# Designed miniproteins, single chains, continued (3), part 9

Each design is a single chain, and the fold is of that chain. pLDDT is the mean over its residues in the fold that is shown.

## One batch from the design tools (miniprotein)

Design m8296
Fold by ESMFold2-Fast:
Structure m8296 (fold): chain A 57 residues (1-57)
Amino acid sequence: MEEFIKKLEERIEELKAKLEEMRRKKERGEEVDEKEVQFLEGMIALLEGMIAWLKSK
C-alpha cells in the first residue's frame, strides 16, 4: 500500500515538473503544446484522485 502510494506520488511530481516547465514557456511567450498541457493536467488529477481514494480508509 504505502510503496504504491509513494510510486503514485513520484509520478505526480514528475508530471507536475513537466507541467511547470510548460507553464514557464507559455509565460515567456514561447510556443507550447496546449493539448499536452491539458493531458498532463488530466493525468495529475486522475493520480491525485487515486491517492485520495487509497487514503480515504
Scores: mean pLDDT 80

Design m8297
Fold by ESMFold2-Fast:
Structure m8297 (fold): chain A 68 residues (1-68)
Amino acid sequence: DPAYQAGLDRVGELWDKGVEAAKAGDLETARRYFDEAIRAAEQAGFSPNFIEALRRRGDRVLAEAEAA
């Protein structure tokens, strides 16, 4: 499914940008990218379990960056 693959690529792209921003200490930019990745996953019709896993992982990345 090309739409599903495009959704996966978009989520991954936004997620990687969020992780990069978090590592740079830009927590506001990181939060924005993680929120955009979750929205893209919702638009692509990803499962609630997948979306919940993304939220939990984003929270951990942000907490680790804030502690650094």
Scores: mean pLDDT 84

Design m8298
Fold by ESMFold2-Fast:
Structure m8298 (fold): chain A 58 residues (1-58)
Amino acid sequence: SPEEIERLLREIQRLLEERNRLVDEYEATGDPAVEREVRRVSEEITRLVDELTRLLRS
């Protein structure tokens, strides 16, 4: 559905912006907790991109 596709795209964009902020924070601090959060957000982005791809190819 176009509405679900739009929702996923907005969520992916939000997570990419969050990841960028976390990467900048990790570069500044070297905090392992921030590094773990970057990894978590990256995994969530991958999951949503996979979901989006399935919807577009279904």
Scores: mean pLDDT 88

Design m8299
Fold by ESMFold2-Fast:
Structure m8299 (fold): chain A 70 residues (1-70)
Amino acid sequence: AEEHRRRALELGRQGKPKGDIYRHAGEAMEARGDKETAAAAYRVASFEYMKQGDLEKAEEYRKRAEELEK
C-alpha cells in the first residue's frame, strides 16, 4: 500500500535506519496479537540491523522473532 511507502519515507527523512522501521512494525503487530506478522517483521528488522553493523539489535530481534514463532 502507498501508506507503507510514505511511512518509510517519513522515517528516512528523520534519518532512521530501515531496521527501526521494521522493528516498529513488529512491535505494533505484536501488540495486536498477530504473532506471525510480528515475527516476520522482527526477522526483517534483525537482518537490516545486521547490514547496518548493529549486531546487538540484530541478535535481540532475531531471538524475539524465534520466541514468537513457537
Scores: mean pLDDT 73

Design m8300
Fold by ESMFold2-Fast:
Structure m8300 (fold): chain A 92 residues (1-92)
Amino acid sequence: LDPSSVSGLIVLGGSAYLKGDLDKAAEYYEKAISLDPNDAEVYTNLGFVYYTKGDYDKAIEAYQKAISLDPNNGVARRNLEKALKAKEEKEK
């Protein structure tokens, strides 16, 4: 896998996420976004990483960006709802 390509970074991010290396997963997805800032799927994946870390504010931001790029992204919309609920529950 080529870590300098967008596709390579996405694969590395997904691999890190599956291994539980959440910080490394976020790093790879953020680098992918730096090379292609208009990929709604990468923002959705970054949102999953932040949600899993319990960083609901960053998860919400990532999902909102994914929806702004692809308004029909049902995965991002459903996960935005979950992240908003989790944030509300955490902020008593």
Scores: mean pLDDT 82

Design m8301
Fold by ESMFold2-Fast:
Structure m8301 (fold): chain A 61 residues (1-61)
Amino acid sequence: GDAKNAEEARRRGEGAIQAAEALRAGPEAVSHGKQGLAAGEAGDVKTASAHVAQASRLMGG
């Protein structure tokens, strides 16, 4: 359900922030992680997923 998907999106956002900070990926990766977390907390799973994906790309590039 949407609540379960929002909780997953929130956890992924938290993980993205933590990973970006641990990898020293830069402020833009941390910013996308934070935006993903905020969208997940608001229940906007689509926006949360997009920001988490962008943070992951910034950590891998």
Scores: mean pLDDT 78

Design m8302
Fold by ESMFold2-Fast:
Structure m8302 (fold): chain A 56 residues (1-56)
Amino acid sequence: SESALAAVMRDMAAGTSRAALIRRYGPALVAEAERLLAEIREEQAKKEEELAKENE
């Protein structure tokens, strides 16, 4: 399950459509991967903004 989740997250990050991911991995894994990726992206965006402000 963890290996499948990692594959879904990588495919999502690469721009694979949600529909294609659901067909391949199933909706439960896609929902979990989407949740984790959204959290990671928000954390990274916050860090980038903080660093940009301090180095501006």
Scores: mean pLDDT 76

Design m8303
Fold by ESMFold2-Fast:
Structure m8303 (fold): chain A 77 residues (1-77)
Amino acid sequence: NEEMEELARQAGLYMGMYEAARSSLLDPEKGKKKMLEKYKGEDEKKVLEAIENPVESANKYGKLAREYQRLLAELAA
């Protein structure tokens, strides 16, 4: 189902941004290197933004990831 696939993709992206921000809080240099190796292109800009403002980005993307995961779970049920 295309709708579920798109929601899963967006949930994964936001979770990735949350993980990038969280990793940057624990070890800024290692977190940055690891996340930039995983995400490229247009997603790389979002990862870089999350690393630059880790507290704000962790709060923002953590909330978005949970909301999209909730929507995906509701559609899968």
Scores: mean pLDDT 73

Design m8305
Fold by ESMFold2-Fast:
Structure m8305 (fold): chain A 75 residues (1-75)
Amino acid sequence: SAPLTDEQRQALNRAAAETQARASEVLSQEQLDAVLAEFARRAAAYAQAHPDASPEELYAASVALGDELIAEALA
């Protein structure tokens, strides 16, 4: 497994917190739990597939993932 740097970990944690905050405003608790579980899985998989990604790249990709999952849950 590729180890995350502290900056990469902080970027992922920030994106996760922001996704949770946005999702909690518009989703039911059941949808929120599902979105956060899927977000955690896909964000981890992306970081593992891109071990050389910058913290900014991981943050941007994770924010986009969160936006997509929230949009899908609202459809």
Scores: mean pLDDT 86

Design m8307
Fold by ESMFold2-Fast:
Structure m8307 (fold): chain A 65 residues (1-65)
Amino acid sequence: SSRIELFKQAAEYYQKAKEAEKKGDYKTAVEYLEKALELLRQAGAPESVLEEVEKEIKRLKEKYE
């Protein structure tokens, strides 16, 4: 699939992660962010973007680990 399609799918998972976080479902939020991160890696997103998503995953894991 095209890079544009991968970015679109990553954005959709990112939005789902934010919705889960707002509901206090941190584990589900992390799962969606990990899916978004994988799609961003496949799309060739800049390292800075990947690092920000990784930091967000680590922050949320601290809330349920």
Scores: mean pLDDT 86

Design m8308
Fold by ESMFold2-Fast:
Structure m8308 (fold): chain A 69 residues (1-69)
Amino acid sequence: MAEAEELYKRGVAAAQAGDYDKAIEYLRKAIELDPNYAEAWDALAAVLARQGKEEEAARYLALGDEAAA
């Protein structure tokens, strides 16, 4: 879990810095390592929504809810 958690933290930091492309890259890698990491799915959806990718954001929110179940 440590690697997925580290990627999640980097993704959140990139999003806070306004680097949404790097945020998406790190968050996707976190999900690839740990598909049950609900916070990573939620963070990715939030970043996609900020980029105006509402359909993709909604899809990742649904997948995150499924992972949390």
Scores: mean pLDDT 79

Design m8309
Fold by ESMFold2-Fast:
Structure m8309 (fold): chain A 93 residues (1-93)
Amino acid sequence: KESLIEEIKKIAEEILEIFKEKNDPRLEEIKKLLEELLELAKKASVAELERILQLLKDLLAIAKTLPVEEAAEEIELALKHLIKRTKEALAAE
């Protein structure tokens, strides 16, 4: 779960950087969701992992509303990776 936390942190920082360049009003919403993800990842119970999965899906839905650009595709791929990783963690419990 430490590995999952580090992956979430890295991808969260990459997403925030992309939105900062775009001056996107969704930045504050995304920031709040990412902060909740990081906090829940530290607690690492089944209930927290299910909430993490939902937050990642919510972030992916927001990312899909971005203009068609290389950065939008990178965000989607990164979020899909974290969704897969979180599902694997849930399946292991």
Scores: mean pLDDT 67

Design m8310
Fold by ESMFold2-Fast:
Structure m8310 (fold): chain A 86 residues (1-86)
Amino acid sequence: MVSVEGEMEGPDARVRLRSTADGHVEVEVESPRPVRVVDSVLTDAALARGGPTEVSGELPPDAPEVVALRVSAAGATTTVTFTERR
């Protein structure tokens, strides 16, 4: 299973990622505007640290759409979809 927790923030957007016990990844997007996040890859080194798992991406302001985030670790890939709030 992949355990992911992180937060990304653009000028008008905040994105939070949380791993659930059943192996899903929950994504929360808080923005008055559409956001776009690129694929993110987790390294084995980051997972081995025992601290919070880091996820990175880009949040362009005024992006026309919300896109899926793909998380990969140790050859396993989990696809998550962003859902805009408000």
Scores: mean pLDDT 42

Design m8311
Fold by ESMFold2-Fast:
Structure m8311 (fold): chain A 99 residues (1-99)
Amino acid sequence: MMPWSAEEVAAFADALRDWLAAKILADPSLSEEEKKKLLEALDRVREALIADPATAAAIAQAVRDNDWERLAALLKEIAARVNDEETTALFEKALDRIV
């Protein structure tokens, strides 16, 4: 298992948030209200990852391994932890179009 630092965890959380935010903003199938809701959900996911180094490390490992299915599964799990069911369902649909 590769060494993991708090700075690296934060950098990965920021990079994932920005990447997903760019994809959400560029999605023409989403309304402005849905985009706002998803960006707020991403901010909650980012905060949860920074507070949970073990989950953040697992997500970073999935990125390093190019394991996009595992990345999606881990993101869906943490999103469900910090969001309501409706927001989680919207996030999962958006993520399935990105990954």
Scores: mean pLDDT 79

Design m8312
Fold by ESMFold2-Fast:
Structure m8312 (fold): chain A 111 residues (1-111)
Amino acid sequence: KAIELKPNFAEAWNNLGVVYKNLGNLDEAVKAYNKAIELDPNYALAWNNLGTIELLKNDQNIEAANKAFNKAIELNPNDATIWNNIGNFYKNLGNYDEAIKAYNKAIELNP
């Protein structure tokens, strides 16, 4: 969105999501990350965190995780942490060729 946002509000919601995740409150973590994205749709870290949390839930949403990781890397293609998380995503799906590509990209960015 072309609306000027208060950056600290999106960051605060993302950090709240991290706290909920650490407490095991995964549904509250998803809500917090979605609020961060609502406030700043270009917040690559919030998209990455949403992707990881969707895979940790009992009802794993592979489509939601894939969409979130794709948005994260679209916004920040040079983030080694996002590429490492994409590698873990593909590894868990058994897509080892795609996992190797993603991990190699992460290593290239942070050797």
Scores: mean pLDDT 81

Design m8313
Fold by ESMFold2-Fast:
Structure m8313 (fold): chain A 58 residues (1-58)
Amino acid sequence: MKIKILPGIEAEIKGKKISIYINGEKVTEEEVENPTEESAKEAAAKYLEENPDLALKL
């Protein structure tokens, strides 16, 4: 399942894994206990907080 978080930022949920995509490129993947749309949004927010340079491309 693939969801749009923000323009240029998408998340994909497969099983217990959440993958984050920026401009169509997979940048990270994490395993979560209960993967939901909310968890995917949190994963994307965390990635952008840890990688602020990538947020400047949006």
Scores: mean pLDDT 75

Design m8314
Fold by ESMFold2-Fast:
Structure m8314 (fold): chain A 68 residues (1-68)
Amino acid sequence: GEEAERLLKQAALALLEGDVATAKEHLRRAGELAGAPELVERAIEALDAGDVESALRHMGELGRRIAE
């Protein structure tokens, strides 16, 4: 839905600003609304590893799930 998409966009903006904690919070809420907690878990694991490229790929998968 629109709220999950908004939260995912806010998570991406937080990552661009280096605010990983805010990005994780928005990702958790977006994943809960989208019914896709596994994709959020993978994105957060990538962020914890410092792998922003993998995190963005998982966020893209979450975005596709939200758009369905």
Scores: mean pLDDT 83

Design m8316
Fold by ESMFold2-Fast:
Structure m8316 (fold): chain A 80 residues (1-80)
Amino acid sequence: DALRARARALARELAKYEGLGRRAARLLEEAVESTDKRELEELLGLLEIILGIARLIGDEELAALLEEAIALLEELLARL
């Protein structure tokens, strides 16, 4: 699946960041392995919180990666 492959590649990129990026990478990797709609909704909510924090601290690069992660997760949710 091209979406899951893109999500895995993005998780590897997020994992290069300390703190928030590493947390986001773990959440995204968990989401890629999930087939539970409720679990994906919860993971999406957590990623949106991390995005808010990244924007607050002015980490524009991390925020852009998180926006891509959220878009991929929304697409995965739409398939369930």
Scores: mean pLDDT 84

Design m8317
Fold by ESMFold2-Fast:
Structure m8317 (fold): chain A 80 residues (1-80)
Amino acid sequence: SMEEEVERLVAELERLMEELQKLWEEDAPKEEIEKKLKEVEELKRRLEELRARMTDPEVKERADLVLLIAEEAIEKIKKL
């Protein structure tokens, strides 16, 4: 279902964001951070595409919140 697909993508995006934050905190090589950042950006894009097809307001709200958090994490790392 759409809800299950959204929950799976949200969980994957949250996991990738945690991994990205850990790499950044541990001063990992720039190449590793950039690779993980691209993975986060790709999942963010997929969630945005899926969000455009959503009709349930609660599911949309959940997606929007996670997308906002992902965007903030991406911007924070890119400013460094």
Scores: mean pLDDT 81

Design m8318
Fold by ESMFold2-Fast:
Structure m8318 (fold): chain A 67 residues (1-67)
Amino acid sequence: SLVEELEELAEKSTNPELAEELRQIAEQLREYAEKMSAAPLTEEELKDVAALIEQARELAERAKKEI
């Protein structure tokens, strides 16, 4: 899961600012996943989730280069 990968990278990161950003985006993705399990997301929410996933992937790649 992308969320699990972000959390693992945050734990392994030696950069505290990057670790905090990774944890924050992982938490936001968890919140959307919980919403999806209860009801379908709106078009606006789906767009926000897509943007968060893209940002999360970029952040994960950056973190991997530092570790």
Scores: mean pLDDT 80

Design m8319
Fold by ESMFold2-Fast:
Structure m8319 (fold): chain A 77 residues (1-77)
Amino acid sequence: MSQEELDEKYKEEAERLAREVGRALAERDVARIQAVRDKAKELLEEAKKNGASEEVIKMLEGVVEFADAAVAEVRAA
């Protein structure tokens, strides 16, 4: 698999996970947000092992941070 194909795959998955966090946040489903966060962390470690670009790594880190912020927002309200 080329670097370009690998990066595209991880970008698509990161975008999918970010959308799932947004949906779970709208539903105030902390358990679902945490499940997506765990998937994002697993994918981040896989991306690092497979030599994905820094851009992709930062996108996956952003999904984890978004999930953490979403949990905090649900709990603060």
Scores: mean pLDDT 84

Design m8320
Fold by ESMFold2-Fast:
Structure m8320 (fold): chain A 88 residues (1-88)
Amino acid sequence: EDEEISKEFYELLVANLQGKLTELRIKIAEDEAKRALEQGNLADSYVYLGAAYYLKGDKEKAIEYFEKALQIDPNNERAKELLEKVKS
């Protein structure tokens, strides 16, 4: 029973850390996307932005950015795969 209390407390701590890590990943991905954009790598930039919004649970924005990546590179199978998963 004490073990169950410790487990619940631990799960809350893990969830809190996971949330903070997700926020940091989103910020990093957005920064990477801006750098890629300045270097002329639009397709990769949009893929990173789409992934960041997917991690945040914003599926509509993720779809939008993956579609933008496909406008630049229609053969981007990764963007197509992620679009199907996000739309699900």
Scores: mean pLDDT 77

Design m8321
Fold by ESMFold2-Fast:
Structure m8321 (fold): chain A 72 residues (1-72)
Amino acid sequence: SNELIEKAFEALVEGKFDEAASYLREALKKDPKNPEVQRKAVAATLLAVAMGASKEQLDKIIEAIREGEKAA
């Protein structure tokens, strides 16, 4: 799951916001109760804002985090 978070950050710095959202969703679904993964997912959302992500891309990232947090 940490590897998936790292791939998400890599995708963000490359401007690949859709790929980043997919990696974040996968990481959170795989390891939903890992607080480090959750913290890094939030940090990735802030990085996406800084990188100029559209509202649609930001909504995808936020929804990925919510899905991960709700995984039972």
Scores: mean pLDDT 79

Design m8322
Fold by ESMFold2-Fast:
Structure m8322 (fold): chain A 70 residues (1-70)
Amino acid sequence: SDIEELERQARGYRAHADFLLDTKKERKLSPEKAKQLDEQAQKALEQSRRYEEQADRLRADALAALQAAL
């Protein structure tokens, strides 16, 4: 379903953010490179939230459509 696909995308972006943050912990990085990884992780987390919000909207829209049909 579209909802399941959106949830899969959200999980993928969360996993990507976790990977970036783990890379920062495992590697001895300069402050500049560490900041770049933080920024990339933040963007991935934001994308994950957007996909979760889209899934939530589809659920709400489905409920509203059922209620409108009485």
Scores: mean pLDDT 85

Design m8323
Fold by ESMFold2-Fast:
Structure m8323 (fold): chain A 58 residues (1-58)
Amino acid sequence: ASAALAQAGAAARAGVAALEAGDRETAAKHFRQASVYARQAGLPVAAALLEQQARRAA
């Protein structure tokens, strides 16, 4: 769904912003949330990459 895709993008951008601010814990939470939205949008590869990014951030 377009709403889920938009939410995935917003959460991923929030994760990047948190990393740039040095807040790895907040970044991991945002990337994890982005992965959930990416799965809802039907993007399993993007979801897997976002989940991996969340693990690396934590």
Scores: mean pLDDT 83

Design m8324
Fold by ESMFold2-Fast:
Structure m8324 (fold): chain A 65 residues (1-65)
Amino acid sequence: DEETRKKLETAAEVAEEMGYKEVAKKIREALKLKSIEEASIEAGKALEEAGIKDEVVLKALEKLS
C-alpha cells in the first residue's frame, strides 16, 4: 500500500518533470480521491494515453533505487 503510493507519487513527479503537467495532476487527484488500487489503474491509463508509460516507469525506478 505505502510502497504503491510512493511509486505513484514518484510517477506523477516524473511526468511533471517531463512537461506532462495534466498527467501528473490526474495521478495526484486519483491518489487524493480514490483507493490506491483505483489510483494505480487511473495512473496507468493516463500514462499510456500520453505515450510516456515506459519512460516514466524507467525514470521512477531510477529515483526509487
Scores: mean pLDDT 81

Design m8325
Fold by ESMFold2-Fast:
Structure m8325 (fold): chain A 61 residues (1-61)
Amino acid sequence: SEVDYRIETLERLAEVLRESDPELAELIRKVIEETKKNGKDEKYLYQLSEEFTRRLRERAA
């Protein structure tokens, strides 16, 4: 499913970020777990997208 694909992509991203941005990596893992616990509801992934965008903007500024 689309949600399963997004979860797999985010798991890979968290692994890549583990050393460079461990806080973001941990946030991604927590959102994945929350999504899985709540029947793979996409709303949690959208919340992560907002947080991820905000953090990237802060780092770029």
Scores: mean pLDDT 74

Design m8327
Fold by ESMFold2-Fast:
Structure m8327 (fold): chain A 61 residues (1-61)
Amino acid sequence: MTTEEIEELAREAARRIAAGDLEGATELASKLAGRELPLARDREEAIKALVEATSIALKES
């Protein structure tokens, strides 16, 4: 996965969190992490999962 692809997915996931679409955000975070993540229970958990998933994707690049 390229840095540009990671940035695009992270940006879209953040947009979904802002819109209250935690399921859609978790789906994109799972793509970034390269594995299925549990559904976030609230916005804070979704943000934490996205940050961790983005970090994993960047380290693999």
Scores: mean pLDDT 81

Design m8329
Fold by ESMFold2-Fast:
Structure m8329 (fold): chain A 78 residues (1-78)
Amino acid sequence: MVNGKEVLLFAVDVGDWTREQIEAVLERFRARPEFKAVAPDATFAVYPIKGGAIVFLEVPEGQAEKARELLLETVREA
C-alpha cells in the first residue's frame, strides 16, 4: 500500500503566546479551505516553548511545503 506521507518539524517564532492562542491558531489553520484542499488527512501537533513553538506536521507526500506555507500565513495573520 502506498503510504505517501511526509513529516515536517520546524520552529516558529510566535513570541510569548499562551496555550489558548496557539490552539486558536491551530483551529484557524485547520479551518482554512486551502488547508482542507491540500491536506485533509493531515496530522499535526504544536509544542509551545518560550519565544516560539515547535510544529509537527504529517501530510500527504508532495504537500509538505504547501502545508508549511499555509501554517506560517495563519501565524502571521494572528
Scores: mean pLDDT 67

Design m8330
Fold by ESMFold2-Fast:
Structure m8330 (fold): chain A 69 residues (1-69)
Amino acid sequence: KIAELVRKVALEEGVSEETAEKAAEMAAKSVQMGFSLDQVLDNVELTLLSLGVSAEKARAIVEKVKAAL
């Protein structure tokens, strides 16, 4: 599942457990709403940024998630 992968990658990149869980929840919700993969990943990146993750790290997380799919 994309949400589990988002949580795993975010934690591996040093993001807090709380922030990783929020990003994973956003991924799961976006998938349930029928968003495309690119839209799901964009929503995840925006969620990470809103929670204080740097733009560089948020981008790295999204790229690693995409590569692991």
Scores: mean pLDDT 84

Design m8331
Fold by ESMFold2-Fast:
Structure m8331 (fold): chain A 62 residues (1-62)
Amino acid sequence: SPLDEAGEYYRKGVVYFREGNYKLAAEYYEKGAEKAREAGDDLLAETLKRIAESLRKIYEKQ
């Protein structure tokens, strides 16, 4: 389901974040946000999107 996929993407994002790979962490958090939105979990989607945006501002200047 989209919610299960959101959980998988979130888990991958956490792994990359722990490894210091903030670019891949942000990418997986963004994918998780999209799947959470498809599942109708707007709070989870907004949370993951904000985390990804914060990481991008730090390293990609987005």
Scores: mean pLDDT 84

Design m8332
Fold by ESMFold2-Fast:
Structure m8332 (fold): chain A 60 residues (1-60)
Amino acid sequence: EEFDLEVELALQLIKAVIARKAGDTASAAEWYRKAAEIYRKLGRVDEAEQLETEADRLAA
């Protein structure tokens, strides 16, 4: 089941990068927040907090 979460994490991060390159910072922030939730489920709290901070910065 952890492998499924790792795959979802990779997909959310890819979507965030694509949205950011397209200039859609709001969608990029949303994808980063989804990735952060997956990091929390994996017990990787520090990485989750870093992505939450990045998402907040992009949404401002």
Scores: mean pLDDT 81

Design m8333
Fold by ESMFold2-Fast:
Structure m8333 (fold): chain A 81 residues (1-81)
Amino acid sequence: LSEEQAEELREFVVRKLQELGVSEERAREIAERVVELAKKGDATGAGVYLYLELVRLGVSEEQARELAEEVGKKIVELLEK
């Protein structure tokens, strides 16, 4: 990922997590880990990590899966350059 793409992904994840009621501090922490995995080319690992963190935070499995899939797809699109 370029620096610009990494920042776009971080902001996207933070915004989505805050929409689900996750605090800014925790949202940033989760987003940083997602960006780390994306930089390693691990879109699947980023999605799985996000799903597990959302379920742990009390987000429904359906909502967690939907967001994890959306983020995973965005990472794949960014890596396909």
Scores: mean pLDDT 84

